# Designed miniproteins, single chains, continued (4): the designs that were tried, part 2

Each design is a single chain, and the fold is of that chain. pLDDT is the mean over its residues in the fold that is shown.

## One batch from the design tools (miniprotein)

Design m12036
Fold by ESMFold2-Fast:
Structure m12036 (fold): chain A 55 residues (1-55)
Amino acid sequence: SKAEKVAKMKELFDEGVELSRQLLATTDEEQRAELTKKIKKISEEYKALMDELYA
C-alpha cells in the first residue's frame, strides 16, 4: 500500500541520517567504506520507492 511505502521511506531516511552521523564520526577506513556502501544502498532504495509513489 501507499501508506506502507511512505512508512518505509521514513524508516530509510532515519537510518540514512544515523549512518551519515556515524560516517562523520569515524576515521577507520574499512568502517568508512562499509558505511558509504550502506548509505548508497539506502539512497537507491529510497529513490526507487519515491519513483514508484510519485512518478
Scores: mean pLDDT 85

Design m12037
Fold by ESMFold2-Fast:
Structure m12037 (fold): chain A 90 residues (1-90)
Amino acid sequence: DTAARGQAAIDALQAKLPDLTREQVMNALALLLVSYALYKPEELTDELIEEMFKDESPERIKAVKAAREHFGSLDALVQAAIDVLEAGAL
């Protein structure tokens, strides 16, 4: 089940970010996807994330960095995003 797989991937990320709500975790994933739409994975440093999202809260910046490290690749993140979208954002 693609939906269950997507939820499991997001649950694993949320376990690393226990102080965040599900909505905040999903927002961090959306910001990371936007980052990958603008920059190559090798260009997406911690410093670049901090500059791109300087108007966001420090907590949100840390969540985006954690999501980047958790998925490790654009392909893994895109697959998780597709899986969650297929689940209807449950």
Scores: mean pLDDT 73

Design m12038
Fold by ESMFold2-Fast:
Structure m12038 (fold): chain A 84 residues (1-84)
Amino acid sequence: SALEEAQRYLREAFRAGAKNPAEAEAVRRADLQAAWDIATAQDEREKARAIKEGAERVIEVSKGNPEAVELARRAVEYAERALE
């Protein structure tokens, strides 16, 4: 499903992480926040929003890693499809 693909791409984006130590702590905090938001989501719509917000944070904090940014953009695309 679009929701499952969104979550998969978000996991891959966090695994790609930051390419420099200055961004690593921000990526770690974004990962923990996304994990909490996803775990506490009450329905699929809240989960899709949590995934989208987590992916948008990866785009902001992993600017030095194009791989992480591209994977996070894919997570946003699938999360938006799940919210349709």
Scores: mean pLDDT 86

Design m12039
Fold by ESMFold2-Fast:
Structure m12039 (fold): chain A 68 residues (1-68)
Amino acid sequence: SPEVEAVFQELATEVERTIREHPDLPDELKARLLELVQRAVDAYEHSPNPLEELQRILEEVRRLREEA
């Protein structure tokens, strides 16, 4: 699905931006970010509702960046 691929790419972009903007990201936030990436890959490959799951994970990544 083009929509699923687009959200997954947007999620990858937000993760890259978070790392780039916060080179000294706290270990706790790094662990949470890695967990979100793992959940995103799993959702993309195995979820029956990948679009909805990826959108929720994207919101969590954006929220994490606000905490950084």
Scores: mean pLDDT 84

Design m12040
Fold by ESMFold2-Fast:
Structure m12040 (fold): chain A 104 residues (1-104)
Amino acid sequence: SISELVGRAIAIIGVIEEAKLKIRKAKTPEEILEVVEEMAREIEELVSDFPEEYQEQIRQILEDMIRRIREAVEKGASKEEIIEILDEGSKRLNKVFIEAMRSL
């Protein structure tokens, strides 16, 4: 149902917002990567309730976000730069969620 998809979309955005807060508190690059890996696992569980075509779009956005964060961490990027990657990914995910909900 639309209400179920809305609930899952809100939960995914909530997971990303929690990850941003945890990243701001992280003391090492390794802690940032652990937060991102936990975020990815939680989002993957929530994605299964979306239609298959939108699941693939969501996974591609998530994979791109994770790759960019890993590259940023390896280059010694600031927490602010990493959070900007999460914000961009969140905006892209939200567009997919709106399209998924409107198509059903």
Scores: mean pLDDT 86

Design m12041
Fold by ESMFold2-Fast:
Structure m12041 (fold): chain A 75 residues (1-75)
Amino acid sequence: MEEKRREEEEQELARKAFEPGLLSAEKRTAERNNDLEKAAELTKEIEEIAEEAREAADALDESIIERLRELSRKR
């Protein structure tokens, strides 16, 4: 049961990590099209999503560290 949940969580995490990549690709396209305004807007969105992703990753890392700590106590 938990194995499927972990795979789904990993897939969701991969999708959320891929979202900044999609916006980055759109930013590159806007830069190539010389759409400076769109590139600036996409840059701000990428920065906001990157900060959110970092906070989520930090929270996930803390949870993993806590889990490792509990497992370490179990011998």
Scores: mean pLDDT 68

Design m12042
Fold by ESMFold2-Fast:
Structure m12042 (fold): chain A 58 residues (1-58)
Amino acid sequence: HHHMEERGRRAAIDVYRDNAAALEKRYEELQKKGGTPEEIERLRAAVDASRAAMAAAE
């Protein structure tokens, strides 16, 4: 796996981790509240993208 800079990579991972956690929390809230299928799908995709970005950066 490739990287640019270790410091930059670590900082990016921290941001991705925090974003993933926030999006996951919102996804759970929408599932419990009964959000629209489009909202739930968009949030799920955002969570998946954030987790993939973290994995790629690690």
Scores: mean pLDDT 72

Design m12043
Fold by ESMFold2-Fast:
Structure m12043 (fold): chain A 71 residues (1-71)
Amino acid sequence: PTQEDIDQAVAVFKSMDPETLASALTSLARAAREKGNDDAASFAEQGAIAAKNGDKDSAVSYARDALLTLG
């Protein structure tokens, strides 16, 4: 993905409430693991934990890292 593609996806994550963001990042982690991308899955899992803890800024940062790692 381009930086623009990543920024667009991150904007969507920023628009989500913390519960929805945690669910979305949990789903992203599962999809990444199914594709064999354990590094992207790890970032998405950390993002889901941050979202559940109310740390939306960290959750969005981890989401960006997961997307960058997915290619």
Scores: mean pLDDT 83

Design m12044
Fold by ESMFold2-Fast:
Structure m12044 (fold): chain A 61 residues (1-61)
Amino acid sequence: EKEKVIELLRELAKLQGLPESSIDSFLKSAEKNKLDWKEVAEKLEKAIKELKELKAKGIVD
């Protein structure tokens, strides 16, 4: 679960050109707020899929 979230965050960071330090900051915040890793993973997968579609259509850089 947590491993999947880390993998998805890395893919999202790569797609948006964000530094890997942003992943560490998110993970620390998520642990502090005791987020459900399964729910976070599902939301990230959907967001990445939608972002890839927008990039393919030329709507986003």
Scores: mean pLDDT 75

Design m12045
Fold by ESMFold2-Fast:
Structure m12045 (fold): chain A 67 residues (1-67)
Amino acid sequence: RLLAVEVAVLLAAQENGGKMTVEEVVEALRKAGASDEFIDAVKKLLEDSGKEEYTAEEAVAAVREVA
């Protein structure tokens, strides 16, 4: 099963041409109804990676790591 949160991130990535900033990932999670605790954990994981932009696969991997 894909979580609604994973689907929201994939859709956001497709709209942005396959790459997302940390802020775009956070916004997609928020719109999908993710908890503040879950959003904060994903944000920290992405920020620790030190990248400016993430692919759809990288963003989904971060979501799965926290879930």
Scores: mean pLDDT 77

Design m12046
Fold by ESMFold2-Fast:
Structure m12046 (fold): chain A 72 residues (1-72)
Amino acid sequence: MKHVVFVTASPDPEAIARIEEALRRVEGLERLEVSREESTIVGTFESEEAARKAEEAARRVPGTLSVVIAPA
């Protein structure tokens, strides 16, 4: 079952770019959407396991404010 990882970041372009890179490194990423205006990054993953790895990767980036996982 596909899962969405929703990341809210500080309004820092470097933090947003690092979160984007961290999510792109996770296997099972199908779609990534970045909103620099809202400081949000949304990744769609093929499995819950991939989404959980993405959550952990995002949480390790300085400037990550919140991470939410939901079924897609």
Scores: mean pLDDT 84

Design m12047
Fold by ESMFold2-Fast:
Structure m12047 (fold): chain A 91 residues (1-91)
Amino acid sequence: MTVEELYLELEEAAKNKDYERGKKIVEELRKYPAEERREAQMRVSVDKLAADESLSIEQLREALRLMEENNVPQELIDKIREALRRKEAAA
């Protein structure tokens, strides 16, 4: 299981209020370096934002602005730009 898969499993455990499963996943995550965990969490968060159909065009533009100001990797910025483009085309 990758660090990214562990963060996705942790999110599902939280949604289901499965605190015992969540605790076990956190223990597994602690085996990975802090930098690797931060990078994986950032990728998972961006993928979640890009897939969230409930977000408004304004919310996606604000997220993109904050990502650019914080020097987020271009690959992740491009995912949000593509999500914004799709939503604008559908409006």
Scores: mean pLDDT 79

Design m12048
Fold by ESMFold2-Fast:
Structure m12048 (fold): chain A 98 residues (1-98)
Amino acid sequence: SRDIQRQRQMDQQRQSILNDMNSKMRQARALRRQLPDIPKEIGRDFAKAYEGLSMIARDHDGSLESEEDRQKAIESLDETQKIITDVVTRLTALSNAS
């Protein structure tokens, strides 16, 4: 049915975003290990990003029952994704300046 196809597309979209976020967090961890000192602000935002990603994984442990729940799950990624992207951008800039 069209509803099942839409739900599968939403599940694929959510998984794609989660895969990107996890990939960027691995990149951020690698950059942090290579840099001797990072600004405290970046360290704080990294911790927020890591916590946000962990909470997302915990809160949406396969229990999505409706299209509305799936949409809310996708929307819940936005703030954490922005923080992760910002952290990676800042760490990359520091690495390139070294």
Scores: mean pLDDT 80

Design m12049
Fold by ESMFold2-Fast:
Structure m12049 (fold): chain A 104 residues (1-104)
Amino acid sequence: DEEEKRKQARERGLEKVKRFDEILEATARDLEEGRRLLDEFIEEEAKELMEEYNMSEESAKATAVLQVLSYAETQIEQGKLPEAARAVRAWAEERLAKIKIPVK
């Protein structure tokens, strides 16, 4: 059970890195495709966070976007595709700005 959980956590981490790399590579080739893959990632990650951690939709989407922002900032400084990473960061910031927590 512990061994299985450790394996699943490792596989999930590797899958996220792979998806981030796919978003950057797509963005470098086609901005429209890069945006599409980013939106798909945010939707899928938010759904998983809601199901596993009982997060609200707003909190889950914000958490997914923050993961992308952190990755993009690292890639701007250290990655092979800094211009693509800047585009992804800008799109993530735009999406984060649209996430409102209810004022009531």
Scores: mean pLDDT 78

Design m12050
Fold by ESMFold2-Fast:
Parts: sequence; structure tokens; C-alpha cells
Structure m12050 (fold): chain A 97 residues (1-97)
Amino acid sequence: MREETERELERLRRRAEEYRRRRSDPRALAMYGAYELAARLLERALDGTPEEQRRALREAREIVRNAERNGDVTVQAAEDIRRVGEEADRMIRERQE
């Protein structure tokens, strides 16, 4: 529900902050941008309808996945991306009525 969306938002923001500290690395900078964009999207959806939240979670997942492809990211970052995608898929499935 909304609390799960808030947890994902917090997780994305924490990952963005970690990558921001390593912005001298082009891959880290790309990941920072992706997580920031995904987090902003979820933040905007928090005050919206459940349908808007599901859409934002799906779009956030795509943003992070695109960064994975472009950034040739580390194994750790790739795992974070997969986990975010799995959580988004689970929430979309649960709210699909």
C-alpha cells in the first residue's frame, strides 16, 4: 500500500545519496541520476490514487533498468535494480483489480 511505496521511495533516495558521494565515477553518476529521477516520480505519486502509484512504480523500475544498461553498473547496483523491480511488480500485481 502507500507505506510500501514510501519504503521504496526511501530506499531509492538512500541509493541515490550513496552514488552521489561517488559522482567522480561516470557509472555512479548515471546511477545517481536514475535513482533521483525514480525517487522524484514516486514522491509525486504518493499523494495520488493507487492507480497513479502503480504507474509511478512501473516507470521508476524502467528508469533504473535503463541506467543499468547504459551505466554498465557494478554487481551490487544491478542487484539493487532487480530488487526494486521485483518490489514494483509485486505492488502492481497486488493493486491490480
Scores: mean pLDDT 69

Design m12051
Fold by ESMFold2-Fast:
Order: C-alpha cells, then structure tokens, then sequence
Structure m12051 (fold): chain A 74 residues (1-74)
C-alpha cells in the first residue's frame, strides 16, 4: 500500500485568509492519506474543510509552495 504525508504550517494570517479558525492562531500539521495522489488528497481535504473553489485553489497552492510532500510505501 501507499501513504502520502504532507507537512505544513499555517500562521494566523494564512488561517484567516483561508477562513479557518483555530484556538492557537497557528496550525502545524502532518496530513496523512493512504490514497497515492497528493493532488486528489488535497482536493478531498479542501472539500472536507468546506472551502469554496477559490479558497480551495489558494489552499492547494499554499501547501504546494510551503508544504513538504512525501510518498511512502507501506
């Protein structure tokens, strides 16, 4: 099987721009999905977060620019 891991940090300004609210004014996460397509994973995640298409595109672009994507064989 295959796993996709994405490490990303979203600061307070980025969270506000994306319409995401956290108690800590910062989100640093490792996103893990066993479906082997990082772009499809990010699209599904954006839908799960309830982002509109424009915000989803900005989120995906941000993760691609600032996130570290790894594909891991398990």
Amino acid sequence: SRRVEIDVTLDAETLARLGLVTPEDRLSVTLVDEAADPDAFLERLARALGLDPATAAEFIAFVREHGRVREVET
Scores: mean pLDDT 67

Design m12052
Fold by ESMFold2-Fast:
Structure m12052 (fold): chain A 104 residues (1-104)
Amino acid sequence: EEERLEAELDRAIAEVRKLAEKYGLTPEQIRELGLSRIEAILDKLGVPENEKRGLLLDFEALSPEEQLAVAIVLERKPTVTLEDLKRLIQLAFKRRMEAAIDAA
């Protein structure tokens, strides 16, 4: 359910922000954690290198907090699929675009 994934993503983003504040994590450290975790998920799913590159490019366009949040949401699922990853990336972009429009 898309609404459930969006709620889980919101919760994970808030959790990442709290952890960053508590431990004094830099945006670069948060990004490294998110990227490391997502690469492990892609490897586990057996994603081909050409598709992996495209997915990582989209993922890296997200904020460091969003990157780590997406990875955390996926890790909490008992069964992770490539579709779950694609949907979470799309939801993160959608939230960012809606926030930008509302701020304008």
Scores: mean pLDDT 80

Design m12053
Fold by ESMFold2-Fast:
Structure m12053 (fold): chain A 85 residues (1-85)
Amino acid sequence: SHMQKLKELEGQRKLVNLYTSMSLIVISAEIENTEASIEEAEKQIKELTKKAKEEYPDYSEEIDKLEKEFLERLEKIRKKLEEEK
């Protein structure tokens, strides 16, 4: 239906916006290069994805994949930080 197509486009827009927001959070944490900034970024990502799943439950699986991807990126930053010590 036309309404279903609109909902799908809104969900796609939300996923793109989430990707952009989470990318900026991760980049900011990498620039700050501290354990505290990484922990704060993890909290922000988890809060954003929780809210997104509540708003767009039909996209829960895609949102979960994005959360996992960005949390893994933060873990790589943490490992590099530990190697610098």
Scores: mean pLDDT 84

Design m12054
Fold by ESMFold2-Fast:
Structure m12054 (fold): chain A 107 residues (1-107)
Amino acid sequence: EFKEKLKKISDVLEETIKRLEQLAKTASPEVRALIDRAIETLKKMKKIFDDAAEGKVDYKTAMKEFNKLAIELSKIVEELRALGTPEAQEAADLIRETMKKIAEILK
């Protein structure tokens, strides 16, 4: 059911945020800055799906806002990959896997 999918996406985002917060604690300052930016973007995504699940925003509007934030996350992933460090790659892979899971749930 559609509302169950939105809640499942919110739960996935919350778990990813927690994992990124843990990675940020041991990351170099440059990697940490990108992780912090990713966390902010993911928190905005979570709010969109929470609001949509509660009927506060229509699905079309929610998807438009989500897609804008997905573009922002894509840029952060590319910057993390460009740093070439194992910690940056781990953060980039986590974000990419999270977006893949969200796409799977939305099917």
Scores: mean pLDDT 88

Design m12055
Fold by ESMFold2-Fast:
Structure m12055 (fold): chain A 80 residues (1-80)
Amino acid sequence: LKKELEELLKKMEEITEKIIKAIKEGDWETYEKLKEEFDKIAKKAAEIAEKLGVEEAQEVAEFYKELLEKINKVYLEYLK
């Protein structure tokens, strides 16, 4: 469970980088597809974290918020 959560968090970070690249390239179709994938992985991470405990759930929620803030900042800069 802890290792599975760690792998999911790593995938969220990797997808965030791909989302940012898609925004910078103006590839909005890839952006939308990657955003859906990001949300699915985030949902799985949250479910596992809730099973592990309140501290893990809070850490995952904070991490998710930080990644969303990074995406939204770049999105607003490059929005056509």
Scores: mean pLDDT 82

Design m12056
Fold by ESMFold2-Fast:
Structure m12056 (fold): chain A 55 residues (1-55)
Amino acid sequence: MTPTQDQQMVDTLLSQGLANSRSQAQQIIDNGVSGVNPSDAATLGRIGFQLNFPS
């Protein structure tokens, strides 16, 4: 992912309440498909996280 897209995704995760900190949001991004359960992957997909979660 590009740095700009990562920053936007971090901000989106924080605004949606899916992460409590930028560090946690970055971990969700870095874990990608392997670190996210199916329910979280579906939620992330709805908020525009589709670029890095090929499921």
Scores: mean pLDDT 60

Design m12057
Fold by ESMFold2-Fast:
Structure m12057 (fold): chain A 89 residues (1-89)
Amino acid sequence: MPSKEEIEEIFQRLQALEDRLLAVASGEKFAKLSEEQREEFLKLLQKMQEILGEMMRKIKEGTLTREEAREKLRELEELLRKIEEIIKE
């Protein structure tokens, strides 16, 4: 189990990722995406939602390990970077 300070850091990082995702998904840029780019965006978003849901559940249960938290945060950051690349055109 991560320490209280590590859990707070995880939540701060998750909020930063959420803020970045909201900025990317503002609607204007999404509306300009091709059908193929839109499909890819939605697939990546779905994967992020699944990882976030699992992390939140495990945090609530007190079962999230430090290693798992690092791996899932890294995966979320990679997925977000792919989303940002799609939006950059």
Scores: mean pLDDT 75

Design m12058
Fold by ESMFold2-Fast:
Structure m12058 (fold): chain A 96 residues (1-96)
Amino acid sequence: GDEIIEKVKEVLEEAKKQLDETGKVNFDELYKKMVEKLGEDFASLGEVPGTGEDVIVGSNITFPKGKTVVEISKKEFEEMKESSLNSVEMYVKNKE
């Protein structure tokens, strides 16, 4: 339940910190942290299969996968963060 949402928030806060400090986000590193923290739950969040270069994890976590470092606007990041958290909350609610 709540632990999944909390873990996602932790990873997104780290991404926000990177963006605020450098103007860039290392999505490959963040993706690895998501997999490490969530494991099987991350797979259940609707990963879209791809070549690993531009894989978005379903509509449940909208997150560029396989990119090392990406320039992204603060507004675009906030939109992804909000969408991702809303999707994770919906996933958790439906799993109960």
Scores: mean pLDDT 60

Design m12059
Fold by ESMFold2-Fast:
Structure m12059 (fold): chain A 60 residues (1-60)
Amino acid sequence: KEEEINKLLEEYSKISAEAQKVIADMKAGKLDPETANKKLDELYAKSQEIRDKIIELKKE
């Protein structure tokens, strides 16, 4: 249970890092704003799923 929560926190950290990379690539002109926004929306959805899973695991 605790080990699973720690793995989810690591995934959350990786998603945060990926979002920062997407923003940096957009600012550098390596990624167009429309594609960057789609990727950020996907990363946001994944982060919410992870947060919900952590909350459920803490209730068990």
Scores: mean pLDDT 80

Design m12060
Fold by ESMFold2-Fast:
Structure m12060 (fold): chain A 82 residues (1-82)
Amino acid sequence: SSEEIIKRAKEIGERLGKALEEKDLEKAIEYAEELGRLAEEVGNEEGVEFAKKAVEALKKKDLDSAGQYAGIAVGEILTASL
């Protein structure tokens, strides 16, 4: 349901945000990849693209870009689910 998708996207976004604040790159990558899988599951192409960009930024240790891309990915999933 749209409600469950919204809940999952918010929970992943919150966990990813916390991992970024704690500079836990391994956990941040795991949550960004989970966000990408959720976007794929719901057919949100922009969400998939920005989640992949977040993962790539994390692998380059660019936490600022990773946070921005992850935020866009969450926003795309939420907007499409309303």
Scores: mean pLDDT 87

Design m12061
Fold by ESMFold2-Fast:
Structure m12061 (fold): chain A 119 residues (1-119)
Amino acid sequence: MEELEEARRRAEELAGLSEAQLEAELARLEATDPLAAVTDLAVEALRYADILLEAGEEEAAEVLFRYAELALARAVAAEVARAEAAGQRVTVGPPLRREFDPELGTTVWTPPGVRFEAV
């Protein structure tokens, strides 16, 4: 499959969805495997965004970056809730950070403000 065409198609699909429709899509995935499935979608969206940026399609890339940010925010919230239920105190800092990892050959997101403390 041509990756650039798939990236464009994915950006167009997401640009056509309201925030509520995006939330409903993510909630459906969370019903089966919330953390892993949502994280995998975010990683795929970031990969497509990088392909679009290399092609000079900044607006389409931004749609995918925004989707990845939303998906990772939900994954982080689910993990925070799980940790708090286990008696851990968690603080989540500001925005999620996107970085290309040359060792993995892929883009990853790091939540720089997440801190876990036993209480």
Scores: mean pLDDT 66

Design m12062
Fold by ESMFold2-Fast:
Structure m12062 (fold): chain A 68 residues (1-68)
Amino acid sequence: ASVNVKAVSTTTVTVLSVSGDITVTSLDGKKTPLKVGQTLTLNELLGTVTLSDGTKVPATEVISVTTS
């Protein structure tokens, strides 16, 4: 699974596209389902993603930053 985001600042990104059903678990343990148009912070980007098959990966491994 993959997520494409656009950098808004050094600490925030906006979700452009999501492949499948992806939920990010922030460093503080909060769970955020990812959807297009959502803003993510470093707390979420440094967390983990649970894929639809149950595997957990660092959020940085599934999130690709793009420039407009």
Scores: mean pLDDT 75

Design m12063
Fold by ESMFold2-Fast:
Structure m12063 (fold): chain A 63 residues (1-63)
Amino acid sequence: MSEKEEILKLIDEMEKKGLITPEQRDALRKFIEDADSPEEAKEILARVFERLGYKELAEKVKK
């Protein structure tokens, strides 16, 4: 259970809550899986959340 796995679970939960679309979920999962490190994965996810206007979620991912 890597930090990447926890990030992937978070993405799945966000789609279930209707915060992102299924297409956005699939794209984010692919970007996270392709990332070289958990830190890079968090950076990608945080940037996407900021772009979507979810600044609180971006902050949580960066911790």
Scores: mean pLDDT 74

Design m12064
Fold by ESMFold2-Fast:
Structure m12064 (fold): chain A 92 residues (1-92)
Amino acid sequence: SELEEELRKRLEELLEIARNSKDGLEIAKAVVEAEELIRLAAESGAPEELVREYTEELEKVKEENKDKLTEENLEKAREEVEKRREELLKKY
């Protein structure tokens, strides 16, 4: 599926940002967006194995960046990710 391929590419990009960035807010945004994409993929009928694999990788990344994933950074990240989604939905 083309959607599955695009989903994998985006999740891999987000996980790479979270692993390599030194900015706590950038890491938080990548984590929040990845959590949202995994959730939407599961709701849309993506293979359970794909959902499980990325959920496990995301949990590892979250644990490794625990000190940077502060409540403040996560709150700001959620606001920015939600705002971007609202802007996209208004366009269509």
Scores: mean pLDDT 82

Design m12065
Fold by ESMFold2-Fast:
Structure m12065 (fold): chain A 74 residues (1-74)
Amino acid sequence: ASVEEGIGLTLRVIGAIAEYKFGKDKKGALDIAQDTLQQAQALLPSATPAAVPLLQRAIDLAQQFLEDPEKAAK
């Protein structure tokens, strides 16, 4: 996994949180976050050293959002 992929996954999680807070599809936002979490976790073992912190950030944000969506969206 590349730095660009790590940035993209982090932005995808941020977009899902925004959709949950301001959009109409809260379930779709949670589904996107779950999919992004699984993708980031699958990429982490094969990531370049520079991409590891970015993938870990995407994982952390997605986990926090999925564990408490109302708190994460606040």
Scores: mean pLDDT 81

Design m12066
Fold by ESMFold2-Fast:
Structure m12066 (fold): chain A 63 residues (1-63)
Amino acid sequence: PTVTLEVEGDTATVTGEAFGQRVVLTYTGAAGVEQAKADARAGEERLRRGAEELLRQLELLLS
């Protein structure tokens, strides 16, 4: 799973991809660009926590 942030002028696009699904969110204006950065960071944190849970399950299998 990935989260990508692209900024072009006053427009920002956040693209999330997981399990063959793709979600694209478009933000406009300076405030929208700042919101896009916050949302991308939050998405990255959610993916990191999901990966940590997967690693924990693997650790249980190896125990």
Scores: mean pLDDT 77

Design m12067
Fold by ESMFold2-Fast:
Structure m12067 (fold): chain A 86 residues (1-86)
Amino acid sequence: KVAEKRKEAEKLIREMINLAVAGDIDKALKISEELEKIAKELEELGDYETASRAYYVSAQVYRLAGDDARSAALLERSRALSAKAS
């Protein structure tokens, strides 16, 4: 259950980083949207570590796209969850 969601998040993180590095920001943003949904589900399941990482990587893609406000909001959420994960 949580393990399946974690594996899905890890796959999407990897795919999104590869697309961002290749300069395909539009495709990376679409994956970022799916990753945010999974991050919220992981947060609700108590997997703060994976959720934190998912929000962090999504924030980087929004920053590359020039959406500084959304990037900052996601970074703050990532940091809050990272603190809970110890």
Scores: mean pLDDT 84

Design m12068
Fold by ESMFold2-Fast:
Structure m12068 (fold): chain A 86 residues (1-86)
Amino acid sequence: MISERLKEAEENIEKALENYEDKEVTEEYIKKAAEKLEVPEELIRNYVEAVINKDKEAEEEAERKIAEVLEKLVPEMEAARAELAA
């Protein structure tokens, strides 16, 4: 499930980068990617902007923040399942 959503999010990020001249289309793909990853749209937007601006430091920072949110969601889901199993 997570691997499939990650792949779909990557596809939407790629499309946002391809369409960056059309702000409306880019925002739509950013929203779809954020929805697939269950992360704030702002994090995906910051990543896309960093890539467009060729700011490697900002790109790495955005990737790290996205990864932190994804890692946090997995333990929270596991904890919830453990509570229900008790």
Scores: mean pLDDT 73

Design m12069
Fold by ESMFold2-Fast:
Structure m12069 (fold): chain A 71 residues (1-71)
Amino acid sequence: MIEELIEKVRANKDLELKKKSMKEAIELALKEGLLSEKLAEGLLEAIDSEDWQALVEKYSEEAEKIEKELE
């Protein structure tokens, strides 16, 4: 049980650091012009909500929608 608690605490701290690192990377990419403001905003929201799977799915669907609009 103690080992399980230590692992959970470690994972939570690692997650917080990863979230901060990802947000910083997105802000940097936005400043460099590698990301659109709209995409960056969506990514930051998903990071804050920890909804990684929904984010990936939604952006895949948006990409398909853009492809159809260009046809």
Scores: mean pLDDT 66

Design m12070
Fold by ESMFold2-Fast:
Structure m12070 (fold): chain A 67 residues (1-67)
Amino acid sequence: DRALTVAGLEALAEAAERAAERARETGKPASVRVTLPTGDEVTVEVESAEQGRELAEQLRRLAEQER
């Protein structure tokens, strides 16, 4: 379902942004747990703030393409 796919990608992008902020503040890898619209629980881990921001941007781009 495209609506569930879009919502899931947006949830992952938000988690990646939060993980990026934590990594920036601590200077360490960070992880954020998120529950997808499908009910699946996923942990988003980023090694750096830069990696997390890039991931979030890619996920938001994919969500926009699916609209």
Scores: mean pLDDT 80

